# Designed miniproteins, single chains, continued (4): the designs that were tried, part 48

Each design is a single chain, and the fold is of that chain. pLDDT is the mean over its residues in the fold that is shown.

## One batch from the design tools (miniprotein)

Design m13636
Fold by ESMFold2-Fast:
Structure m13636 (fold): chain A 128 residues (1-128)
Amino acid sequence: SILDKSFNDTVTKGKDLMDVASRIGKQIDRPDQIKQLDDYYKKFIDYLKKAVDYVHKSDSDKADKYMRDASSYASQMNRIVDQLISDAKAQGVPQSDIDQLKTKKRDFDDSFRRFMGIMQIQVRIEKA
């Protein structure tokens, strides 16, 4: 389904972001931020899976709840990535590495935004 394809794209883009963020975070000695980002990513994926599961069960209220939870964790991930970008610049990390992190952040955000749009349409159909 289009929902399953969008879910898989969001997971893939999230993993790509985590790989680049982890590499840069290790380079600039920010292990606490990497750990927090990994924890938020795991929560994001867990809640995203729950939202999809509840759409399949036609439980739009629980699907909406878990989408809000996933969105909250995506926002927390973005905050940590923005801090990593700032810290990487301050520590003189090559601009090419910083640009790669920014690109992976944008790709993740765009994939999740598309996923949320599909979920919103699906939830409206289930409520009708």
Scores: mean pLDDT 89

Design m13637
Fold by ESMFold2-Fast:
Structure m13637 (fold): chain A 56 residues (1-56)
Amino acid sequence: EVSKLVAQLVAEAIIAIADEDEEKVKKALEGMREFDAAPPEEQAEVLQRKIEEIRA
């Protein structure tokens, strides 16, 4: 679900901010922008990919 993936990306952003990991914060913000710009049919894939990038 898109809403669950959005919540997960927000959680990753909060963790990155707490850890002062500037690169992960940047990736989380990029993911949020890409999600906002994406058509509905691509939103879940964009979110999933960005969450995986942050966790790698």
Scores: mean pLDDT 81

Design m13638
Fold by ESMFold2-Fast:
Structure m13638 (fold): chain A 68 residues (1-68)
Amino acid sequence: SFAEELVEKARNGEIGLGEAARLLAEYYAETGDEEALRKAAELLHEANPAISVEQAEEGIKESLKVSK
C-alpha cells in the first residue's frame, strides 16, 4: 500500500520520519485510509516518544480539520 511504502522509505532513511508522517496524514485526508492515519501517528511517536500514538492521531485529525 502507499502507507506501507512511505513507512519503508522512512525506515530506510530515504525520507525523514516527520516528512513521511506528513505525507501519510495528507493521504489520509484525501482518501480516509485509516491505515495511513495509524502509520503517520506511529512515525510521530517514533520521532518523539513523549507523544503517544493516540495523541498523535488526535493531533493529525485536529490539524486536518483546520486545514480544510
Scores: mean pLDDT 79

Design m13639
Fold by ESMFold2-Fast:
Structure m13639 (fold): chain A 118 residues (1-118)
Amino acid sequence: MVEELFEEVQEILRIAEQADDTGLIQGAQMLLSLLRQLADAVAAGDRDAAGALLEEILDLIENMLLNLQSSKSPQAKEILEKLARLAKLLADLARSLGDDATAARAEELARKIQEILS
């Protein structure tokens, strides 16, 4: 599960680099940093730190989403599809940690991204 989170964000970074979008590159790099911190918190059994990091990751995804919502470029669509999958994986992780509130937030974010893609 955590490995899949890193794979999705690394793919977002690759697409952002191909698009030469400095804001998206910075966002993806920030996501990678937060995911590393999240992996460490989960490994340590630090539920409070993991919950706070999940909320921070979801806030960052929402900010990236606002910047992408008006774009119709192929790269923006690919990134939105990856962000939707990332949100679903984050919901699964939050549920595994017993954080049902954060899981529900992540699932709602995934739904919102899918609505933008439709």
Scores: mean pLDDT 85

Design m13640
Fold by ESMFold2-Fast:
Structure m13640 (fold): chain A 81 residues (1-81)
Amino acid sequence: SVKEQASKKIIANIESLIDILQDPSATPEQKEQAEGLLEGLLIYAVENKLLSEEQIKAIKERIKGTESAERLIAAMEKALS
C-alpha cells in the first residue's frame, strides 16, 4: 500500500540521518543539518502514524547513542502526546 511504502521510505531516511549523527568524520554543519531534518521527519512520521510501536522503540534506541538524543527523543514524545 501507499502508506506501507511511505513508512519504509521514511524509516530508510531516518536511518540514514542517524548514520550521519553517529559518523565521527561528519562535519558539525552536516550533523546540524541532519539533526534538523531528522527532528522534522520524526515529528511528521509520528503525527501521521507511519511508525509502529516497535519501529518507534528501535529508532529511539539508535538515537540514544547520539549527542542529539535528548532533543530528538523530546520531539518524538511531544508528537506522541
Scores: mean pLDDT 85

Design m13641
Fold by ESMFold2-Fast:
Structure m13641 (fold): chain A 78 residues (1-78)
Amino acid sequence: MEKAKEAAKLLKEGLTAEEVIDHTGIGRGSGDDVEAVKKALDYIRKTLGGVKSKEELKKFGIKRDETIDFLYEIIKNL
């Protein structure tokens, strides 16, 4: 929860997807595609509310439910 709020704050402050990944460790777990997570975070950063559902996050190629849930928590805290 706290990491998701921190990530949302960093994205609002204009930090890059790579900087957010470095701060949170998201997308670096077993079964994660870090490039898919980076693309999703970059899109969230540029739109700040363009992603509304977990189904949209899955379209980036993210397969791990835990990673999708974490990204969705970031979106809810934007």
Scores: mean pLDDT 77

Design m13642
Fold by ESMFold2-Fast:
Structure m13642 (fold): chain A 115 residues (1-115)
Amino acid sequence: KTKLRDTYEDTIKYIDKVSTDITELYLQGLKSDDATQKAILEQIIGKLQELASYLESKGDSRAAARLQQMAREIEKLVEEGDLAAAKEKVETALTYLHLLKMRYKLEIAKIEKEE
């Protein structure tokens, strides 16, 4: 019980950090030239992949697979030079991170009720 709750709390903290880091990179990208935007998008892809690996290690294979899929979609759009579509996919990923964080918070609330 306590260990599972602590794991979920650590997971929420890591999601929050990754979401904040990606948001800061995204905002920097909006003000940057195309070459800098590509470098920033590659950093965002890396952060999504790192979070996916963390979630996989914690047994959340479904969320890990979804984040890896989003990272691949952004990578493909960057390779194709479609930076506008790549940024749109980053916004979708940020929305997913927010929902994932809310899911973990709900799971903690359920544990608190079940004791």
Scores: mean pLDDT 86

Design m13643
Fold by ESMFold2-Fast:
Structure m13643 (fold): chain A 80 residues (1-80)
Amino acid sequence: SIAERVEAKVRELVKEGKIFDPKAQNELILEAMRLAEEEGYSPERVTGLAIALIGAIEEARLKKLSDEELIARIRAIIER
């Protein structure tokens, strides 16, 4: 599923200490959008997914959320 593939990439970036790197984050968001488009998501839903993912990562950075809390939030966003 999209959720499993995006979660795997998030876990990889967390492990590498790159989850808050702007370039790595942009690559993650673009990959999530591509996967959503391939699964037949509407353009509005693809854009909404990107905005929600960016928001979750920024909130995790600002509030110093745990890696597992960030991953749980990202999974919830994709399963909507």
Scores: mean pLDDT 83

Design m13644
Fold by ESMFold2-Fast:
Structure m13644 (fold): chain A 100 residues (1-100)
Amino acid sequence: HMDELIERAKKLVEEAIKLFEKALQYAKNGDIETAKKYLEEARDKLVEAANLAEQAGHWDAAINTVLALMAVAFGLKHGDYEGAAELGIRLAKKTLEILE
């Protein structure tokens, strides 16, 4: 059912936010390897959330989640792990607002 897909997408976005918060903490402490691992796990959660939002027909949430994924990918490519985590938190929180 569509409501169940939306609820599951919300949980995945909430989990991604927690993973981004951990990534930020590790990046600030100089543990780049652990920060990168948490960023990649958060990204995987957002990919699943985007797919579920799309299946539910919630296109605004799906598109916003894809934009969050692109922003995090650019930060990872440039080695800006703190910036990737901070931007990931902001965009994931915005996605939660869109999901209501």
Scores: mean pLDDT 86

Design m13645
Fold by ESMFold2-Fast:
Structure m13645 (fold): chain A 68 residues (1-68)
Amino acid sequence: SAEEEFEEIIERTVERLRAARSRAELQAVVNEAIDEIDELAKKHGLDEQELINRLHAAVAAVLAERAA
């Protein structure tokens, strides 16, 4: 399902963000996730902005965790 595919993208992205060693690597991970979400939204006819907002929430949570 679209939700399962989205959850898989988020899970991979969170793992990659936690492993990232530089700001440039963090940015590359987020950019790649945005590209995957664009493809998913087009494939399933979904609201891309809603999915991007959910991605941003997950990214913010990981960055807050890293800053603590």
Scores: mean pLDDT 86

Design m13646
Fold by ESMFold2-Fast:
Structure m13646 (fold): chain A 58 residues (1-58)
Amino acid sequence: MIEELKEKIPDISDEDAKKLIELFGDDIEKIINALQEELKKNQFKNNKELIDNVIKSS
């Protein structure tokens, strides 16, 4: 699961990947959809800001 997230989000840390899996379960599609929904609402300078915002919102 962590490797699959890193394939779709290359800049994600192992710690952030584990957090996302804990929040959304082992469903990679749910994680990607949550990130895409956050992108639609806000502008982010990089993937780290996007990921931090999703984790903070959960």
Scores: mean pLDDT 74

Design m13647
Fold by ESMFold2-Fast:
Structure m13647 (fold): chain A 110 residues (1-110)
Amino acid sequence: SVDELEEELVEKLENAKTPDEQLEILIEAAKKYIEIDAPAEKLYKVALGLLKFVENNPEVSVELIEKALEVFKEVSEKILSQIKDEKKKEEWKKESEEMLKRLEEIIKEK
């Protein structure tokens, strides 16, 4: 199902005409990866992808950036729940907090 979601994501992104449509697709994909209990490494790439997309397309609607921030928090918590090593948990907490601050800064500038 991870491979099927990746194929669906690629097709939907290729057919999207606006950054807002692309961000909506990425948000929906992130929620689906959470629902299927995708591995932490996949969830990490999804979280990073959401952040990088918003940083590269800051003109997208505030409402969508706020939805991306909410989904980012859910992905971050899911990653944290899958990490068994305490040092890696602390590293992810710090990294995810820094990523979250970057998303919040973009919202504040709008």
Scores: mean pLDDT 85

Design m13648
Fold by ESMFold2-Fast:
Structure m13648 (fold): chain A 71 residues (1-71)
Amino acid sequence: MSQQQLQDLADQLGQALKNGDLEKAKELLEQLQSSLSPGQAAALQTVYEQYLKGELSPDDTESALRHIVRV
């Protein structure tokens, strides 16, 4: 998967979370995790869980997702 495709998936994940589309968000999360290192996959899981708990704003979540998928 290219850097552009990883960024596109991260943006789609952020958008799905903002829209409350948790089923699409989970699918996108799993696609990203399968394409990244174990460390990046764990970081994505943490950000996803923090967003669901309301511990992370939508904008901070989007920024964190983009940062994690940068290779």
Scores: mean pLDDT 82

Design m13649
Fold by ESMFold2-Fast:
Structure m13649 (fold): chain A 61 residues (1-61)
Amino acid sequence: SSLEKELAKVRAEIEALDQTLADAYAGRLTLSPQQIADLVARMRELAARYAALEKQVRAQR
């Protein structure tokens, strides 16, 4: 369904951001404190959207 495709897309974006932050914290990628803060804020927004979409998918089952 369109909803499950959106859920998969949001999950992939979260995984990509998590990897970027992991690389930054491990010193494999140099990011400014502001860039890290922006990525963390984006990840929180995506996590909230993921939770809302997952709840909608569960309600359809």
Scores: mean pLDDT 85

Design m13650
Fold by ESMFold2-Fast:
Structure m13650 (fold): chain A 82 residues (1-82)
Amino acid sequence: TPGEAYKMGEEAVKAGVKTIVVFSPSSGGVERVNAFAVPALVAGVDIVAVVTSEEVAKALEELAKSPINKGGKVTTIITKLA
């Protein structure tokens, strides 16, 4: 669920990670990926996302440009083989 994804993001930030790498979710839409990314971006943590969906990539890039991002850099890599 989006709530579970958000909690996973918070736990990664609490663990002191500086960069989060997300490999394309085999299940889960834009809402789950954004929920995971929000706590990282609020903390200024960098995200590298390997995704199969252009919609997910666009949503992450828009989130990175939003006021919630406190300095995190978002890199999206679109793959067709995940």
Scores: mean pLDDT 72

Design m13651
Fold by ESMFold2-Fast:
Structure m13651 (fold): chain A 87 residues (1-87)
Amino acid sequence: MPSVEELEALFQELLANLDNPEALEAVLKRFAEAGKTITDPEAQKLLERIVLLLQELLEQDLSPEERAALVAEIKALHAELVAVLER
């Protein structure tokens, strides 16, 4: 099962590799795999939304401003995910 520490490590790897599509694809796959092991429905929804936003970052021709907005949303969802798992 993914620990909060493992999810935080994946998130740090995501932030370090925003300009590397191959690395982002690998992080997306690892988030999707983590979702399979989470039994909390609220945590599963948050992780599923993070995966969808990561796919949007990879697939969309986004402006720098749009990309920054998606990254901010992913950061907010990650904070919510950690809060749910730490309760």
Scores: mean pLDDT 76

Design m13652
Fold by ESMFold2-Fast:
Structure m13652 (fold): chain A 71 residues (1-71)
Amino acid sequence: SLEDGLGEIDRETLRILKEHGSDAVVEEFAKEGKELLEKGEVKIIDPSTLSAESKALIRGVAVAIAKPLVE
């Protein structure tokens, strides 16, 4: 769920940010999605299945936890 995923995003995003910097965060998310799709672990879904609010929330969380590290 989103609530369960927020904590995992925090830890993984912080790790990536510390090693690679902010640009690597968005690239890693894109790479993860591609790899899951290629493995067949995730079925192809219509991008519109996710609400704009859900996408904004995920991006907002990533930015929020990254911001203190670059301040």
Scores: mean pLDDT 52

Design m13653
Fold by ESMFold2-Fast:
Structure m13653 (fold): chain A 51 residues (1-51)
Amino acid sequence: SKEEIAKVIAEEVKSLTGVTVEDPFKQDLFGLGAHPSQIKQVEKAVEDFLK
């Protein structure tokens, strides 16, 4: 579900950046200062979750 995907994104962002995100679908990852490589890791975490 969207809520489960949101939780995966929030946990990965916290792991990579140390920032806690309450609503990852409303929060721009580029606005958090996330590097493109960190965004790719978040995308991979979502893909692994959806397997």
Scores: mean pLDDT 67

Design m13654
Fold by ESMFold2-Fast:
Structure m13654 (fold): chain A 65 residues (1-65)
Amino acid sequence: MKEKGEKLKKQIEELAKKYGLKKVSFEGDKVTIYYDSKSRKQILAAVAIAIMAIAEGFKATIVEL
């Protein structure tokens, strides 16, 4: 849903900023989360964001930089 998708994007943007994720990309119903594997904090944040996106009906992909 458009309205729900916009709210999710804002939530993901705030979480990415809070946990220092390198990049998050949105394409339609897909979310791609980029993280530094050397940071446990970034790994946990990427997994949490992916679960949140999937729960809202999006597809999530996690990519190591």
Scores: mean pLDDT 75

Design m13655
Fold by ESMFold2-Fast:
Structure m13655 (fold): chain A 85 residues (1-85)
Amino acid sequence: SFLDQASKDYLFKPLEELSKKLLEYTKKGELEKAKEYKKEMEKYKEEAIELIRRTVPPEYWEPLEKEIEEFVEKALKEAEEIKKK
């Protein structure tokens, strides 16, 4: 399958690590560092979508891109909720 676990791990592990750091620094009140991780995460999202369109058959683009978009949106919303506390 073109959507095997190794391919998903390759795409999502960097997002998971960036998300973890974004939330960690937001919780610590280090908002400038959190902002840099937010920027890196948004940059990685764009690069991952380009990689998908370059390497994956077209029938998998929409579901993979949606999964990445939703992952990033959820992480950014969680960081904003932490800032309000």
Scores: mean pLDDT 81

Design m13656
Fold by ESMFold2-Fast:
Structure m13656 (fold): chain A 62 residues (1-62)
Amino acid sequence: SAHNEAGKEAFRAGDYQTALEHFTKAMEAGDIKSSLQAATVAYMLGDTEAQKAAMARLDELD
């Protein structure tokens, strides 16, 4: 997805906040890979709420 690609680009640039925003949008669009990526970036940023949201999405896929 376009959001997943934008998230990867931001992550490569070290812009973790922008990467999280794009991965979260891709996750909301149903991209399973983006859920794990969003959780990882949220963890790196210390964003507990975003991490919990991404983990909840992964739990829904179980």
Scores: mean pLDDT 78

Design m13657
Fold by ESMFold2-Fast:
Structure m13657 (fold): chain A 110 residues (1-110)
Amino acid sequence: SELEELLEELQRIANQMSAETNVDKFLELMERMFELMERVIELVKEEEDEITLTKVGFLLLSVITEAYLAAERLIKQSTDESQKKQLEEQIERLDELNRRFSEVVKKLEE
């Protein structure tokens, strides 16, 4: 399943983000994550299985949380104001994505 392969790649990226100490490499991982997340959103719009949608929702929230924690860690460790600003912009993108998926999870609980 394309969806299953995307979810496995997202988990690998989340694991890499948690261990990443280089801001430029982290930003590359963030861009890959967002690309995969957009593809997952397209696929879940066509998905009618509530169990699958629930599993996807929880995994995406987990990945977003790991990315958020990694970005916050890198902000605290960085001495470069330009890099901090780029990381803060990524956190804003994550907040938007988190709002969208929190809404999906809430609707599935109804």
Scores: mean pLDDT 81

Design m13658
Fold by ESMFold2-Fast:
Structure m13658 (fold): chain A 69 residues (1-69)
Amino acid sequence: SSALAELVARIARHELVTEYGLSEEEAEALVRTLLDPSVPEEEQIAALVAAGVPREDAERMVRAIRAAL
């Protein structure tokens, strides 16, 4: 469901800003990448890690969004 994916994405964006200290613009750009099924899972994880998200947390976030799509 598109609505479930949007909800999970909104939660992830909020967490990226509040827990990991990303700007709202950077969090939005990352979440758009996570919602794009043409981007490989490892590239989505690598983008979050490059932004400062710990790998274990990045893997959890990517898999949660992919499961909601």
Scores: mean pLDDT 84

Design m13659
Fold by ESMFold2-Fast:
Structure m13659 (fold): chain A 88 residues (1-88)
Amino acid sequence: SLEELLRKSRENAREIVRLFATRAPQEIEDYFKKEGREELIELAKELETLPSDQAAIDYLKSKGLTPEERAIALVYAEMRRLKRELEA
């Protein structure tokens, strides 16, 4: 759970950066699947190919997403980026 991740983040900062990056993408994907919004996973992956934050925002707006859906997609894309950096 997000509350459990936040609690652990106060106890061990290094392990928590790893836990957030490792677990957050999967938990977000599971949430999208549970809500029947699996298309947001593929859409968020597309954000990683765009050249700027503004281009990502404009792309998400063009897909007719709500402000909340746009925020979640951007967070998911950022968590995926952090996971790749930690695994490098």
Scores: mean pLDDT 70

Design m13660
Fold by ESMFold2-Fast:
Structure m13660 (fold): chain A 79 residues (1-79)
Amino acid sequence: ADAQEFAERGRELLRQGRYLEAARAFRRAVDLDPDNEELLEQLDRALTGLAVAHPDDAEARAFIAELSALARERAARLA
């Protein structure tokens, strides 16, 4: 699968409110195309949605922190 396939799946999952699965799909897309700012923005949006949907889940918060750090690191390399 290419980055666009994972990005399309991520966008569909976001429309369904399935933020964790969307974040996983966008993470795969970013891994395949790490210099794509749109994919980094979509990943961050999915992680933000996950944080809002599951505010009291410490495990979800740890997962969000890890992926948000990855997205910020990659975005910094594009600046």
Scores: mean pLDDT 75

Design m13661
Fold by ESMFold2-Fast:
Structure m13661 (fold): chain A 68 residues (1-68)
Amino acid sequence: SVDEYVEELRALLDEAIAAGASEEEIVARLSALVHEHLAKITDPAEAEEFERRAVGLYIEAMDRLAAA
């Protein structure tokens, strides 16, 4: 489900930040996982929801890195 895919992105973000990964590394890892999950989503409405939530998570990632 879209919720499961978003939770996987969030888990990856949390792990990467905890490990001290760079902004470049975090963006690359998130982008790779977003691409992988989009390839599996067949419903256009679910794909659009996932893309919107993924964009929100990128913004969250940048905010968290700026605060760290």
Scores: mean pLDDT 84

Design m13662
Fold by ESMFold2-Fast:
Structure m13662 (fold): chain A 68 residues (1-68)
Amino acid sequence: SGSVNRRVAEELGRELEEELDPETGERMRRIALAMHISIGNTLGLATAFGDGEEARRRVRETVLSIAS
């Protein structure tokens, strides 16, 4: 569902915003929101391999790599 993907992206963006300086955090949040569908798909695929912790880590690394 699009609403689920958006919520996951918003939560990830919020976590990153809290960890980083305001400018960098805002940029990361915007990237996460712009990619809410891709984030949801990546999480779904990773979870299919049986590791929810790894799924979250992969999503986070993907967002960070785009901003880097």
Scores: mean pLDDT 64

Design m13663
Fold by ESMFold2-Fast:
Structure m13663 (fold): chain A 99 residues (1-99)
Amino acid sequence: SYREMLLRLIGLTLRVIGLELDDLSDDEILREVEEILAELGRIVDETTDPDLRRFAARVARRVRGLLDDLIARTTDPSLAERARELAREADRLVERALA
């Protein structure tokens, strides 16, 4: 239902905000981002509603911003590469949501 999808998107937004505020390791942030992007992908696949799809795109863009910040500050090249892969996934998800 619209209500269930909306609540899922609100929950994902709060999870992203939590990652921005919490003192988590880069590895923990990347694991959470992977789960968030997977759930956003499911929402995009499950709904044709343009408002919910635009909301999903906004959440994916926020995730991209968090990943860009992580890439800029991390000293671990393997974590930076994983973050770039997830950033590309977030970008593709924005494109799919707005298609």
Scores: mean pLDDT 90

Design m13664
Fold by ESMFold2-Fast:
Structure m13664 (fold): chain A 71 residues (1-71)
Amino acid sequence: AEAEALVKEFVNEQFDTSAAESGLLLTKKIVEGKKELRAKLREKFGDKFTPEQEQEQLKIWERDYQAAAVA
């Protein structure tokens, strides 16, 4: 729940000025966004997340980000 809220907020933050991006730029943003989200998750939940749970949240963000980009 708390982690899900953070992921949703991060998707919204990244799209505030980036809604109309080319496919290449979108791919670049996804790679950099995953790095930034991983850092945020580790800062807030590092001691409470397994590596598997961390990867699961990164996959959720990537799906939501891609969905927002093409909506």
Scores: mean pLDDT 69

Design m13665
Fold by ESMFold2-Fast:
Structure m13665 (fold): chain A 80 residues (1-80)
Amino acid sequence: MDELIAALEKLAPEIQKLAEETKKRIEELKAKGGSEEEAREILVEALKRLVELAKEHLPEEVAKALEELVEAYIKKALAK
């Protein structure tokens, strides 16, 4: 449990920063008249970065479960 608490304390600010950076990228894209496809690509990159942060800070089993969930979601969202 101590390892998970320490990991969450380190991961929480990184996730907040990722969310803020992703929101800014989407807002800048909208200001430039970018497409929904370009916005989707930014969100996919953010989800992949979230998995990398989980691998850095969380136990391997938890990070792997999140990676599989994210990959399944991306496949469903990008199924065209």
Scores: mean pLDDT 78

Design m13666
Fold by ESMFold2-Fast:
Structure m13666 (fold): chain A 100 residues (1-100)
Amino acid sequence: ELEKIVEESLYLLENNEEGKPILELLKKKKLTKEKLIEIVKASLELVEKMRPKAEELGAKGSATMEELLKELAEEAKKLGGIGEVIAEIIEIQIENDKKK
């Protein structure tokens, strides 16, 4: 169930310091449960669409995780609306990875 994925994701974000900026973004955007479900669905579809390209770039050793995430964020932005929120979440994840 997509609702369970949303609930589990929110729980992980609440119990992880790296998740706090993402929670702040979601609160700022005033996203409803329905919008969060749409984001999860669109994110899963986008990941599946981009999987072959990510695997190809990874196999060549020509792209870092940061570069792959940036490519994913650019593709998300092309979706508009919800895609822009997905891109912002990915950008937060990139910044979190830099703070390791």
Scores: mean pLDDT 72

Design m13667
Fold by ESMFold2-Fast:
Structure m13667 (fold): chain A 80 residues (1-80)
Amino acid sequence: KSLKEITKNNLENAIKALEEGNLVTAQVAAHEAVITAKEGVEKGELPEEVYKYAKKALDAIRAGNLEEAKKYAEKALEAL
């Protein structure tokens, strides 16, 4: 699978987990999205904005700002 597909799947999983109130799953999925987005940016395969928004989503989950987390995960998907 491409880094774009892996990052997309992880962001979609994070959004779904946030909607279901499954914070552990949301944090794991968001963290994986940050890792694959960073690799994609380093390889020139993904825009810098995907990594920036995925990281903001993860930071928001960790801070308990779930509405902000979903917003940034959605922005990361839009940037793919």
Scores: mean pLDDT 88

Design m13668
Fold by ESMFold2-Fast:
Structure m13668 (fold): chain A 65 residues (1-65)
Amino acid sequence: GKKALLVVVGGKEEAEKLGEYIKKTLGFESVETIAVPNLEEAKKQVLKALKERPDDVVIGALPPP
């Protein structure tokens, strides 16, 4: 199955709960979650993941504006 990385702007607990929901709902083999404090850190993590983990699906969950 596919592996996913979930980058969430927000709290670690919220990120982990969202990751479990995505894993169960979309059938990913594994979902790794990263909680970051702001959009700049989210961009860094997404770009890093795209370079280092090209076989993974990268999902960004941003707070509403």
Scores: mean pLDDT 77

Design m13669
Fold by ESMFold2-Fast:
Structure m13669 (fold): chain A 98 residues (1-98)
Amino acid sequence: MKKKQLEEVEKILSKPTLSIEDALKLMDYLANTEDEELKYKIALKLLTDPTVPEGIKLSVLLGLAFSKDPKLGIEILKKLYSELSGEIKDQINQVIGQ
């Protein structure tokens, strides 16, 4: 990732709540980065932020499971499963099981 893109991602991740525009930017970075730690941080923020719409959260889960590298995406989902609770945890389990 270029330094300017990393600075933008870090700035968005530091916000207490995300706008829809910020959430969509994080989704784009999640799809295009190969950095496992950065993918995990972006996915965790998108899935735990209460202001992020359910449709965007579902798109994160599906994008990780059905990406061009689904092995990496599923590994991240398994890590997220231990951090999350309730409905999101159930959604992760359903997506991994597909």
Scores: mean pLDDT 75

Design m13670
Fold by ESMFold2-Fast:
Formats: structure tokens, C-alpha cells, sequence
Structure m13670 (fold): chain A 60 residues (1-60)
């Protein structure tokens, strides 16, 4: 799933706001996407289900 792929990028500190917009297709402000990245970085052991819930908040 896209959530598992994003989680791997976050763990490797490779995820960027631009990746969220272009690679994952999230439709949100830069501020909201930065907040999402910070939330994911604060929870490096987050489950795929938790990441899917977060992505659903920011994607159509």
C-alpha cells in the first residue's frame, strides 16, 4: 500500500512535502503536509493501519 511505502521513506528520513504532493497525491497545504511528516517522524513504529488513517485525512 502507499501507506507502507510512505512509512519506509519517513523512517529513512527521505520523505519530503513534495513527495507527499507528487508521489502520494495528497491534496493539502504545505503547512498541513509538514505537520503530517512531523507526526509520522514522531511515531517511527507506527503501524501501516495508523499511517493509512492519517493519509485518509489528507487525501480524497
Amino acid sequence: SKAAELLELVRNRSATVEDLKEKFGLKASDSDLRALLEELRANPDASVAEVEALLKRYAP
Scores: mean pLDDT 75

